# Designed miniproteins, single chains, continued (2), part 20

Each design is a single chain, and the fold is of that chain. pLDDT is the mean over its residues in the fold that is shown.

## One batch from the design tools (miniprotein)

Design m4663
Fold by ESMFold2-Fast:
Structure m4663 (fold): chain A 120 residues (1-120)
Amino acid sequence: SFKEKARKLLVEAAEELRKELGKIIEEGYEKNVPSEVLKEIKDVAFAVLRALELVLEEDLEAARAELSKIPDPELRERLLELAERLARALREKDLEGFRETLRELVELLVEHARRKLEAA
């Protein structure tokens, strides 16, 4: 079904995000980056992964609530936009739009994490 294909794409995106953020967090430990910065990177990633599962369950309201916990207003607004695009792709059964939006989301989170690491 479409939902099974979308779930597979979400799992693949989550695995890529875990690998890339894992490298950034490991680098942060090696460079003695403050623990609060690394915690923020992890907390944002967990909130986003939870929101993606809620989007797939067609609970966009709950997904928005999870993303609203993200303290960075620019990141929060961009993630809310991407969650709405994912929900639209699910409604329209647009598998390629769903894939491209997940890719953009992973790239955004990796870029944000790297900027937080370099600024610390």
Scores: mean pLDDT 88

Design m4664
Fold by ESMFold2-Fast:
Structure m4664 (fold): chain A 98 residues (1-98)
Amino acid sequence: FEELMEKAIETLERGAAELRAATPPGDVVGEQLIRSLEVARKELREALEKGDKEHAIRVLKTAIESLRNAAELSPAIADVARRFAEELQKLLDEMEKA
């Protein structure tokens, strides 16, 4: 569980960084998504420290939905957002199985 949590946190950090590079100036959707991933990363770190698996799963589900929704609204970040949504979904599936 802890290893999967650390991978999820790292994935959110990489996602935020790649989205910053891909987001054009003035793309509100991309900017909001980046903030959402930063909040999710902080909440996952807190969930990891507390051992709160249920909270971690909810945070990841919300982050995945945010990525998928943003991919539909912003063509500039769509490929990056979908890729990270799929990567986080795989980690979520492993966490729910454990």
Scores: mean pLDDT 85

Design m4665
Fold by ESMFold2-Fast:
Formats: C-alpha cells, structure tokens, sequence
Structure m4665 (fold): chain A 75 residues (1-75)
C-alpha cells in the first residue's frame, strides 16, 4: 500500500540521517518532509540528489540495506 511504502521510505530516510554527512542530513530532512506530505516521488528524488551532491551515495545505499535488514527481522 502507499501508506506502507511511505513508512518504509521514512525508515530509510531516518537511517540515512543517522549515517550521513551533515550536508546529506540536511537534504534528507527536506526529503523526509516531502514524504510526510505524501509526495513519495519527490522525496525519493531529493534523497538521491542530496547523496549525489554530497558524494555520499554509498551512505544512502547503506541506509537502504540497513532498513531492508530491519524489515527482514520483523518477518
């Protein structure tokens, strides 16, 4: 569901904020605001662009991997 997708994306963004650089954190916080407003596409785009601009794509991928691992543990 869209609500479930929103929850997963918010978990990814929160994890990215925990592991990211200060500049990536700022971009991910703005992405999180878009996701909370229901604009998942814009939120996803902003998260990717923030990671690209700060050269932190690896940290964003780590956030995705950690979120996937946490979801597997809940099953």
Amino acid sequence: SEEEEKEILLKVLDKGIEVGSEEMKKGLEKAKEKVEQGDLEEGDKMAIESAKETNDVEKLLKAVAETAKELEAEE
Scores: mean pLDDT 79

Design m4666
Fold by ESMFold2-Fast:
Structure m4666 (fold): chain A 72 residues (1-72)
Amino acid sequence: ELREFVQRNREELIEYLVSKGFSEGLARAAVFALESTPEQQAEFLASLSPDEREKVLEAIRLAREYVERKLA
């Protein structure tokens, strides 16, 4: 359900994250991570620098809260 919502609402989530102060590139990275399997997400996050990882994780957290609110 969460992944399906993310796949159908990619642009809405990207716009939401940009509205929260994230760059478009970072917003797209966070949405990509949310669309990924847990294994793919872990591999992606491991490929990032510590600073990039922290920013992407914060964007993922906010996007996840947004989706959970919409699905509730």
Scores: mean pLDDT 80

Design m4667
Fold by ESMFold2-Fast:
Structure m4667 (fold): chain A 66 residues (1-66)
Amino acid sequence: GHQRVTLPPSLEGTVGETVVGTATVEQDGERFDTEVEFVPTEAGTYTLRLPQGDGTESTLTVTVSD
């Protein structure tokens, strides 16, 4: 099915939970809030990697039930 995942501006995720919020991306000193749309094709544990624009990477773990 279709599932939308958004991340808070300060990304914090917990294993085994679905997190919804807005991811923050920084480019050329400008900050942008970005929604991440996640469409799983099968059950399992997925790791979403979101570049923060400042050279760091935020990681969110999402568990999708069958």
Scores: mean pLDDT 49

Design m4668
Fold by ESMFold2-Fast:
Structure m4668 (fold): chain A 73 residues (1-73)
Amino acid sequence: HMSIDEILQKAFRLAGKAVEEFLKENPDAKLTPEQRRELEVKVLKTAMDGVWKNLPEEEILKKIKDIIEEILA
């Protein structure tokens, strides 16, 4: 049984990792304050949903990166 705290900790870890990997791969990426706020909310929500559904970490990371790309489009 995963507690809500364990789910939240794993979600924050995966969200942070995906954002760091995206920025490393896209060093010229620039975010407006509005895009940054939208990204923070959607990325965490996506990570929490993936952890709750027990999806593979690679799938969660890909979903988060897809969300970042959509916000920057």
Scores: mean pLDDT 79

Design m4669
Fold by ESMFold2-Fast:
Structure m4669 (fold): chain A 79 residues (1-79)
Amino acid sequence: MEELEKAIEEARKLGKEGNPVIKEAADSIVRYARAKLEGASEEEITELFNEAAYNVGKARKEGDPETAEKLEEILKKVA
């Protein structure tokens, strides 16, 4: 629980002043972590994880690779 809440805060901070691709990646990680905290279905959690992973990959290619790496580390900790 604490790890998920910390991940949400860290992702929000990284997305705060990011470009649109970084912000979308951060927001998708927040949605995934929040769904896990709220006990969403396994199907919903899997879909949100896949969305977050996709957006992080897109942010690495099109946005800021350094910030995308930090977002990937957050996602890995809560996966």
Scores: mean pLDDT 82

Design m4670
Fold by ESMFold2-Fast:
Structure m4670 (fold): chain A 96 residues (1-96)
Amino acid sequence: AAQVVALLQQAADAIKQAAPSLGMSDDELQNIVDSLDYLGRQSTQPSADRDLLVQALERGAGSLRKLADATPDSRDSLQQAADSLLQAARLLRAAP
């Protein structure tokens, strides 16, 4: 749980670093950050729907990878964010 939260914080920080190069509005950036914070909080709840969390993280990672391919100036930051989301999904899937 703590490792998943840390990975989602790493993803949020990487996206914040990439945001100026993406032409992203402050509202769009805040919505992404809020979504990652929400997923992080849900990952610490024993009653959380783990399969839905994994699906959300894997979809997010896929979107970030496509965006990384389209934005060379932000590719490394977006790829790092995607990798963090996939690692979080892997940990959630492996948890008992």
Scores: mean pLDDT 80

Design m4671
Fold by ESMFold2-Fast:
Parts: structure tokens; sequence; C-alpha cells
Structure m4671 (fold): chain A 61 residues (1-61)
């Protein structure tokens, strides 16, 4: 259950970042690309941390 929630959140965050990057790209395409790359990296780190926490909780329960 928790893993599905993390996956859904990660997808939503990436899609939101893509929409923000499209808006930024109308003004500064290079900044839009950097923003998108940073957001993808942030979402990846948050997802990994959440997955590790769920694995630890699953082993404790």
Amino acid sequence: AGANSLTAQARADIEAARKEAEELGKVDPEEAQRYLNQKIAEVGRAFQAGADALDAASRAA
C-alpha cells in the first residue's frame, strides 16, 4: 500500500515539474531544463528515502 502511494506521489511531482518547466521554457529554455533536472533528482531522492523507510517498517512489523 505505501509503495503504491510513493509511486503515485513521485509521478505527480514529475508531471507538475514538467508543467512548470514548460511555463519556464517560454521565457528561459536553459533554466527550464535545469529546473526539470533538479526536480527529477529531488523526487528520486525522496522516493528512495521513502522506500527505505517502508522496507525498515515492514521488517520491524
Scores: mean pLDDT 79

Design m4672
Fold by ESMFold2-Fast:
Structure m4672 (fold): chain A 102 residues (1-102)
Amino acid sequence: LTIAPVELTPEQEKIRELLEDFFYEIRKYGAEKLGLDLTDEQIREMARREVDLYLQSLLEAGLTPEQIIERIIKRLEEMKKAVPEFKDFYDKLIKGLEEIRK
């Protein structure tokens, strides 16, 4: 798939930053739990790649920032039930997204 560069609005950039931090924390936790020798730079690159692909798919679908936030929050609420171990990370991201949404 060809990913065209997309200019993000300030709200979309805030969403990207929150998602990147969230995936970084999840990946770091997983690496530590599994005893993997991954650098912070490697974990950050994995998180950035994952977020870029996810956000690009939502933007290509023509979703507004508010719709993107709503979709992510709904998914995170479901994930809190499926993977309770990561509840605190999900709650932190939900709170950050709610603050952007106002």
Scores: mean pLDDT 78

Design m4673
Fold by ESMFold2-Fast:
Structure m4673 (fold): chain A 77 residues (1-77)
Amino acid sequence: SMEEMKELLAQGLVPVLSLEEFKAAPEEKKPLLLLALSREDYRKALADPEFQPYVEKAKEIAAEDPRLAALLERLEA
């Protein structure tokens, strides 16, 4: 579920995903799975116009959870 994914990400239990694994993921999970990318692959995703809706939703989710916000800050550093 989405709530289970948020908790696993917040605890650092989701392994780093490749961009191909991210692209193959269900649409509903893509905003959260952006946070499981490496910094390099996150940067590539940011450059893709098709991924902007997922990026915006990921930022929205991270704004509501300090643990996910910290993960996003690490990716953007």
Scores: mean pLDDT 82

Design m4674
Fold by ESMFold2-Fast:
Structure m4674 (fold): chain A 73 residues (1-73)
Amino acid sequence: MERLRELEERVREDPKNLETLEELAREAHRLGKDELALEAIKRGVEVLAEQGIISEEEKEEGLALLEEKKKKV
């Protein structure tokens, strides 16, 4: 749990750090906290679009896929 809390704190301090968001998503998934993992991935997709690494269409597609994954639980 310590690593997850440290990553959550880092996201609060630097919410647009893609490396921290990716690490948070992986750690949350490893601990079975799938909702937190999906939220971290969603934020990462939003940051990627904001930085121009992906298009707005790619962002919308990614967010739609994440919502479908939520529905399957």
Scores: mean pLDDT 76

Design m4675
Fold by ESMFold2-Fast:
Structure m4675 (fold): chain A 70 residues (1-70)
Amino acid sequence: DLDYLLVRTASARLARDIGGDGFANKVARKVEELAAQGYSLDEIIEEAAKLLGVSPETIRREAEEIRRRL
């Protein structure tokens, strides 16, 4: 799913800016685990936002910006 990949990419990019590659890998892995467990995109965004210490809207905006560049 392209929307799932955009959310994973956006969350990892934000995590890299906050805590470097190790944190980016941790957040990407958590997003992948939640998706594998059948969580919705909205639930995945909420959990990623909690890990990053940002609003869910921050992740959605970053994902939309990445999509615009495609």
Scores: mean pLDDT 84

Design m4676
Fold by ESMFold2-Fast:
Structure m4676 (fold): chain A 92 residues (1-92)
Amino acid sequence: SLENEIAALLLILTKKYLENPTEKLEEDIEKLAEMLSRLQNGEELSEEELEYVEKLKEEAEKTHPEELERALKKGAGGNVIEAALLLSLAKK
């Protein structure tokens, strides 16, 4: 599902952020978190937002294919919790 894709990307980008923190990664993580929240509230994403998610997914498939496949098979909730925990540990 789209929720599972966004949650998986959140986890992958959070792990990338832990290895090499950049402002772009922080921005992408925040955007994905907002999109996921809106979907969970019954809102639809725009075509532009769907293209953004697809682009990030393509990048993740090139750099972290095994992690992406594993994360997509998890539940969205599990991915969000793990991403939030990892980000919290990075920021202390």
Scores: mean pLDDT 78

Design m4677
Fold by ESMFold2-Fast:
Structure m4677 (fold): chain A 59 residues (1-59)
Amino acid sequence: MTRDDLIRELAEIRGAPESLLRDSADFEGLTLQELRDLLQRAKKDPSAPGSDGTKAPPP
């Protein structure tokens, strides 16, 4: 898989646009192996969203 493929898959899992992740300085410094590891972590725990929606305590 290319870097673009990994970022796209990660964006889909996190529910974020691919462009946002690609433009992130954090992702710019990652190697292909680090991106693959991050993707596997996201797939292993897909039930834990990327901190998008659970900011406020549940009612």
Scores: mean pLDDT 67

Design m4678
Fold by ESMFold2-Fast:
Structure m4678 (fold): chain A 74 residues (1-74)
Amino acid sequence: GMPDPVGLELLSFDDQVLFRAESWEDWPAFIEKLRELIDERYKTDPDISEEDYRQMLAALDSMEAALRAERERR
């Protein structure tokens, strides 16, 4: 396993970094909170397009896949 944060970042449609993984221990809770935040923000923030929302969810799916691979190694 990797003890340091990975370079996995959630990007907007403009490739702007929204946030980065800080710890492997917190990955499951982090991803869950991000899904909730993205869902609620999409409902309340008119600047978030359907394309942005789709890309954010795809990025979270990639994060979850990376987390599962790391967990299976441990």
Scores: mean pLDDT 64

Design m4679
Fold by ESMFold2-Fast:
Structure m4679 (fold): chain A 64 residues (1-64)
Amino acid sequence: SAARRAAAREEAIRAAKELLRQGASGKEVFEAAVRVLKSYGLSEEEARELAQEAGVEAYLELTD
């Protein structure tokens, strides 16, 4: 559902922000976001697309 995808995205952004605060690499952030999104039942393709968006959003929110 749209609500499930929205919840997954917010959780991925939260996880990405925490990892970025800890000095994690972009690869580590991306892989963690993919795992979070897949745990919500998203496909590999959807998870990878949203993980990129979540990583960018997390970075922008932390550098504001």
Scores: mean pLDDT 84

Design m4680
Fold by ESMFold2-Fast:
Structure m4680 (fold): chain A 93 residues (1-93)
Amino acid sequence: SARDAAALERIRQRDEEDAKKNAPLQPYFDEARAFADKTTISEAEKKAQEYKKLGDELAKVDPEQANIAYGKSLAYEGAIGRKKAEEDIRKRQ
């Protein structure tokens, strides 16, 4: 329990660091986290891939919109990583 509490606290500290660095993208990270929490890892991975593909398609036509799409993809990848870390902690109990 104490070891798992320490692991969850480290995840929280990483979230705070990421929020500080990504303040302009925070709404995307909040949305991605909420989506991952209410769905599955596979559904969140699908969303991350969709946004990455959209960014690739827009990169030559609209670089600004491509950067937004890549930012959303990164936000979903972050939410997936967090959910996997939390599930790994739960599986150890």
Scores: mean pLDDT 78

Design m4681
Fold by ESMFold2-Fast:
Structure m4681 (fold): chain A 102 residues (1-102)
Amino acid sequence: MWDGLMASAIYAIETGGVEAAVRTLEAIAESTGDPEVARLARELRKDPPAAAVRVAEERKTPQAYLLAKLLGGELPDEEARRMAEEYEERLREFERNPLPER
């Protein structure tokens, strides 16, 4: 769930900015009843870089690191930056060449 949620937030930021990401996360929180998702939406509305860095430190995934990078958060090391860049390139590949329909 969280990897897909982070990917949805990243897509929302790229297409509609932080407000779109907050609205996307609020909708997911309402549909799932997950208080942690609701918390992330509130934190992003108040301080987007700090909220993204917190999630990146907790999750330590390429998706979370890219979210922090896109919102101007400081990544902790070169490995985190590499993971964010690799995931960003993967997303750009999916935008240009979506997986073929089965």
Scores: mean pLDDT 75

Design m4682
Fold by ESMFold2-Fast:
Structure m4682 (fold): chain A 71 residues (1-71)
Amino acid sequence: GLREEALELIEEIIELAEGELKKIAESAKQSLVDGNYVAALSGLKELIELAEGEIKELAEKAYRLVMELLR
């Protein structure tokens, strides 16, 4: 489902990221697992603003999926 696909994308970001980006991604994953979609979107938005390349693309995809979970 959308939640599982978003979780998998965030896990891929965690594998690729280091330092601050990795911590933001881990926080976004925890928020998504907890069902706190607003907090997850906030973390993903930070990743989109701070990251480039592959991590940014993955964060943008995850953000769209989490937005769909809101309605």
Scores: mean pLDDT 88

Design m4683
Fold by ESMFold2-Fast:
Structure m4683 (fold): chain A 81 residues (1-81)
Amino acid sequence: SPELEAAEKVLEEVEALIAQGQEAYKQGDIETAIQNYQQAINKLKDFLDYQRNVTSALPPEVEQKFQELLKQAEEKLKELK
């Protein structure tokens, strides 16, 4: 479905942002790490807000993956402060 395809694309983009944030952190670039984690959080929240207003629900496994990535990105961001 178009909604599932959009969700999968967001998950792919978010996983890339988290990976880029982790690499920046390893290189000592804390500011870039923070920016990447914040962008990941924003993308996840924006999509979840969009989904909340749509009559069709995402599969539970996809919804769970969004929540897991959101928690991971928020935890990583918190550790950098």
Scores: mean pLDDT 83

Design m4684
Fold by ESMFold2-Fast:
Structure m4684 (fold): chain A 81 residues (1-81)
Amino acid sequence: MDGNTIAAKIAIQNAIKALQAGRYEDALRLLEKAKELLRRSSLPEEQREKAIKLIEEAIEALQAGDYEKALELLQEALKEI
C-alpha cells in the first residue's frame, strides 16, 4: 500500500471519528482530503473510482443530515482500500 493510500485510509478513519463526535465540518474537510489522496494513489483505477464515489455519496449524505448513511458509505469506502 503506497503512502497516498495509507494517508487516505487514515483520513477516512479520522472523518468517521469526527462524524461520530458531531464535528461535521472536520469530517467534510477530512473526506475532501481523502478524495485528493485517492486520486494520487497507486490503487487500481476501478477500485480508486469506487472508493471516491462512495466518499462523494457520504459527503452528500452528511450535507443532507443523514449521518447514519454517511457512516455506512465510509465503512464501504474503507473496504475498497
Scores: mean pLDDT 87

Design m4685
Fold by ESMFold2-Fast:
Structure m4685 (fold): chain A 92 residues (1-92)
Amino acid sequence: SRMEKIEEGLEKLRKELLEAGVPEELVEEYVELLRKVLEEGSEEQLKELSERLLELGRELEERIARGELRTEEEALLEAVKRTIELMKEVLA
């Protein structure tokens, strides 16, 4: 079911963000926010969100490649990449 895919994807995302060194409190807050979006969002809204995340990820990668590094942007890029993978699993 969709809810089972969401829960499995969120647990995987949680573990990956913790392994990447994101603070546990922020990981838990982020996972709960995504849970609400994925459970309550329409398929069209989720596809729109996925497209926006892809654009954001590309922009952040371009900024990092230019040496415009900030620790917050590196952490955000990792979170965006992991969220895109979760979205692919939920929408498949």
Scores: mean pLDDT 72

Design m4686
Fold by ESMFold2-Fast:
Structure m4686 (fold): chain A 78 residues (1-78)
Amino acid sequence: MSDEEIEELAEKVYEKLKEENPELAKKLRKEHILGILRIVGAERLASVDDAVIASLARLLKLPKEHVETILEILKEEL
């Protein structure tokens, strides 16, 4: 996936998050979604384990529950 495709996907997911969960979207930026996509990679989204989720939460300074919600939306958009 190209950098442009990753950025477009992050924008699409962020807009969907604003529509489906506006309260969570207020606590996030598009850059958080970009960070998840760059660290995990699109091909590995289906196989992300709890340790990876915990690492993402620490790196992005988000609660683990927010990272889990973002990953679920990303899986739906792929």
Scores: mean pLDDT 76

Design m4687
Fold by ESMFold2-Fast:
Structure m4687 (fold): chain A 70 residues (1-70)
Amino acid sequence: ELDELAKELGIDGPTAESELENGETVRLKVAGSSAGEGPTEYVLLRETPDGKKEYKAFKDGKEIYRKEEE
């Protein structure tokens, strides 16, 4: 589903994944960034230990999409 959101927004690239100290899993796709500016377009999925999922998309540092699933 993260891949579907990324395709909708024209974001294509490898997925970075990490597990946070609280047991959350974060997956991130980035469309592009300028050197030193960080990513300008990206989508992320956060999964909590209790199985909740949160999808977010950002463009120019602003949240343009949010969806929560349980």
Scores: mean pLDDT 70

Design m4688
Fold by ESMFold2-Fast:
Structure m4688 (fold): chain A 83 residues (1-83)
Amino acid sequence: SEEAEQAARDGIKEAVEAQGAKVLSIEVTVSDKVSVEQARRYGRAVGEAVGTEAKRTGSTQTLPNLTLTSGGATITVSVTVEK
């Protein structure tokens, strides 16, 4: 759903910005079985990992097509973050 996709995007952005890093691009695809809460939690986890790595290395980080599958629900994320 668009609401779950937006929740994942918001989670990524919030977590990246909390690390003092900046999102350059986000692409999210979610299946119909993904809840808004699941998408937000997953987005937050991805954003924290990528944002932390960008700040640690001082370099742009790209995470392409990372897919999580649980109970027949899938979320695929591609994200690029700078320090």
Scores: mean pLDDT 82

Design m4689
Fold by ESMFold2-Fast:
Structure m4689 (fold): chain A 90 residues (1-90)
Amino acid sequence: SEEKKKFEEEIKKLKSRIDELETQRDNAVAEFQKKAEETYKKLLDETGNEEKAREVRIKLAQEGYRTIQKLDDEINKAKKELEELVKKYK
């Protein structure tokens, strides 16, 4: 049936979307951790000011948390859409 094929296609698209978002999340985590650590070391080396270097590292970590949280929200929304679609298909 065409209806069955349509639901199977939508499920496949949502699963692919979730996989892409999870990959983006993992890449974002790695990128923000690297950026925070490298920025901390660079500032410490250039200025010798541990307090200033720590302050910047904390701000970068907070920015990273906001970005990761948005991705987690998108992943959770997509997973909810997948769950609802699976229930509708049954």
Scores: mean pLDDT 85

Design m4690
Fold by ESMFold2-Fast:
Structure m4690 (fold): chain A 82 residues (1-82)
Amino acid sequence: KKFKITVKASNISAEELAELLKKFLEEQGFKVLKVEILSETTVELIVEVPENISEEQLKKLIEKFLKNNGITVESLEVEELE
C-alpha cells in the first residue's frame, strides 16, 4: 500500500531532509516512489510499504528516525493513499 509523508523541519535543509528520509525508508525495505521539495523546510515523499505496515507504525518509525538524527520537526503527516 502507498503512503504520502509530509515533513516540515526547522534545523535542516529540505534537500538534506529528503535525502536522509529516502535513504532511511529504502533501508527499511520500502520503495520510495516520489520525492518532492515543497519549500526550503518541507518535503513530501510517496512510499510503497507492505500491507502489514500501518499508518501509525510508519509515523512512529519516521518520528524515531528524525529524533535520533537531532532534527527539529515542526510537522509530520502520514496519509494512506487510495
Scores: mean pLDDT 85

Design m4691
Fold by ESMFold2-Fast:
Structure m4691 (fold): chain A 77 residues (1-77)
Amino acid sequence: MEALVERGIEALETAVDELEAALDDLKPEELNVRISAMALLVAAAEFLLSLLPSERAREVLERARRLLERLKEKAEA
């Protein structure tokens, strides 16, 4: 489980970093897909954090949640 949780956290951190870098370049048609993907990743991270709580996982999850809110705001604009 530990290896799976660590890999999940790394994948989420990478996805957050990549999406943050591309945020301003996202087209309207891409926003809903990215919102859905990020929401799924957040849900997966919350589940993993419930199995093995860690400060790193909490920080990555919080970053992902902030990014999800930014994506939703951009979609509303």
Scores: mean pLDDT 75

Design m4692
Fold by ESMFold2-Fast:
Structure m4692 (fold): chain A 73 residues (1-73)
Amino acid sequence: MREERQRELEELAVSDPERALDLAREMFRQGLVDERTVEALGRVIDNAPNPGLLSRAQRLRSQVLEKHPELLK
């Protein structure tokens, strides 16, 4: 379950950043986040096609790190 979602998130972060952001948000809501989730959100930020998605991805990444500061390293 968690490994499958992490793999999907990593693939979507490059191919479909909008879907990747939605998946990451659901994983965060369910508590299914780890350092790979933070890395994938970084890739969503790098691949964001518009300022709105970039802003939303940055906000979600900040929220994840605020709740899970250990995931920085």
Scores: mean pLDDT 79

Design m4693
Fold by ESMFold2-Fast:
Structure m4693 (fold): chain A 89 residues (1-89)
Amino acid sequence: NVEKEKEIIERLKKIIEQAIKEGKTITAEDVEIMGEAIELARKGSKEDLEKAEELIKELEKRLKANPKPVDEEAAEILLLSLDNALSQL
């Protein structure tokens, strides 16, 4: 479901932008959670979309608990990757 994949990617971009603004660290585990949520959105079943929503909530909770400064260059690469994924939909 292209519409739901696009919605999830846009939400993930906003979450990452907010984390950067707040000086939070994005870990490899956080990137893995994002990738899984996007894959579930691509599958597009009701159950897959519910799981994607759960993963997004988990990511938000993890980022709220992580006060470490973000690597600005790595964060820019992540945002570019999300923008490229969005543009291919």
Scores: mean pLDDT 74

Design m4694
Fold by ESMFold2-Fast:
Structure m4694 (fold): chain A 60 residues (1-60)
Amino acid sequence: SRDLELEKRAKTREDFLELLSRSAEEDIPRAVDEVIAEKERGLSSEEILQRMQERARERQ
């Protein structure tokens, strides 16, 4: 339903903001570029978030 979609979107936004808040300032532009690239590939916001979290973990 529409309400569930809005709630999922809000949660995904909050998770993205948390991910960015834990990133070094120099890594933020790169993270944004990755989101744009994954969006162009047709991935969902949830899939993009999961992939970015995984990549952030790999960079540690």
Scores: mean pLDDT 71

Design m4695
Fold by ESMFold2-Fast:
Structure m4695 (fold): chain A 78 residues (1-78)
Amino acid sequence: MLSASQNALAKYIASRLGSRMDEQQLEEFKKLVDEKASVEELLTFAVEKLKINEAEMAELRRALADYPEALEALDKLE
């Protein structure tokens, strides 16, 4: 079972960034979700593989405001 932070982050990536994923990126994302990847692994995927810009990072921080585990992991990537 995914944690609240993992579930919220996975849903955000799927709903807000899914349309910009190519087939390979979508397969990588599905594998991460199936393997119950950590919040840090999901954030690394968004930042390094999807290459989200500063505006998308700010929106992600706002979306994750109620999920402290996800915010702490995001801060480690800066």
Scores: mean pLDDT 78

Design m4696
Fold by ESMFold2-Fast:
Parts: C-alpha cells; sequence; structure tokens
Structure m4696 (fold): chain A 80 residues (1-80)
C-alpha cells in the first residue's frame, strides 16, 4: 500500500516540524512528545512494510499519535 506509506512519511515530516518548532520555543514536553511519536510512526511504517500491519491500521495509529503531539504543542504555547 504505497498510499499508506506516503501518508506515514508525511506524518513523520509533520512530527519533525512540530519537534523543531517546540525546540525553538523551549517547549521540552512538546518536543519530547513529537520525538516519541515520530519514533512510533517509524515503527508502524516498518510493520506495514513487513506485512505485519495493514496500511489502514498504521495510518489510523499514526494520525492519533500526530493529534496527541499537536495537542501537546498547542497546550505548551498556551501555558506560561
Amino acid sequence: DEAGLERLDRIIEELRRIKKEAEKDGNKDAALSAGVSEGLVRILRGLMKLGAMSGEEAVRMAEELLRKARESYETGKMAK
């Protein structure tokens, strides 16, 4: 499922951007969350390539991880 792999690659890129911006902002919690989520999405990508997980399942999990990372980043921006 090439479309699923492309979606996972885009999510990885978005997580990298969140991590980089959080690091610039000094938001350690958001940077850590984005970094951990990126690692988990890379594992999902590997499982999908190995045939151990469907593209649909991998993308759903990756989108959930991305949402969590975004929420952490947004919360950090609002917190003093």
Scores: mean pLDDT 81

Design m4697
Fold by ESMFold2-Fast:
Structure m4697 (fold): chain A 94 residues (1-94)
Amino acid sequence: MKVTLSPETEAQLIQAVQSLYEMYLASGKTDIVLDLPSGNTLRIVSVEEGEDTTLLTVELEDAKTGKRYLIRALISKSGEVLELEVEEVVVELP
């Protein structure tokens, strides 16, 4: 299920995703967890490097609601986020 974000929330997520990507480039590690000032956490799920863009998939855990979101960010070689999609992860136990 796709989530519509406020412009302020989207801008904050773009900045956080860019920071996470820069940490990945500096370390070469995908086991990076970024703690946000809100108490939410971001974790790298996968990195798919293309010729001119990188697709970074990140999981966001909302500390207040316990909800998880899958974020797909298309990043240019310069580190600019070109596209950001957010989907809520619905886990239904049978």
Scores: mean pLDDT 77

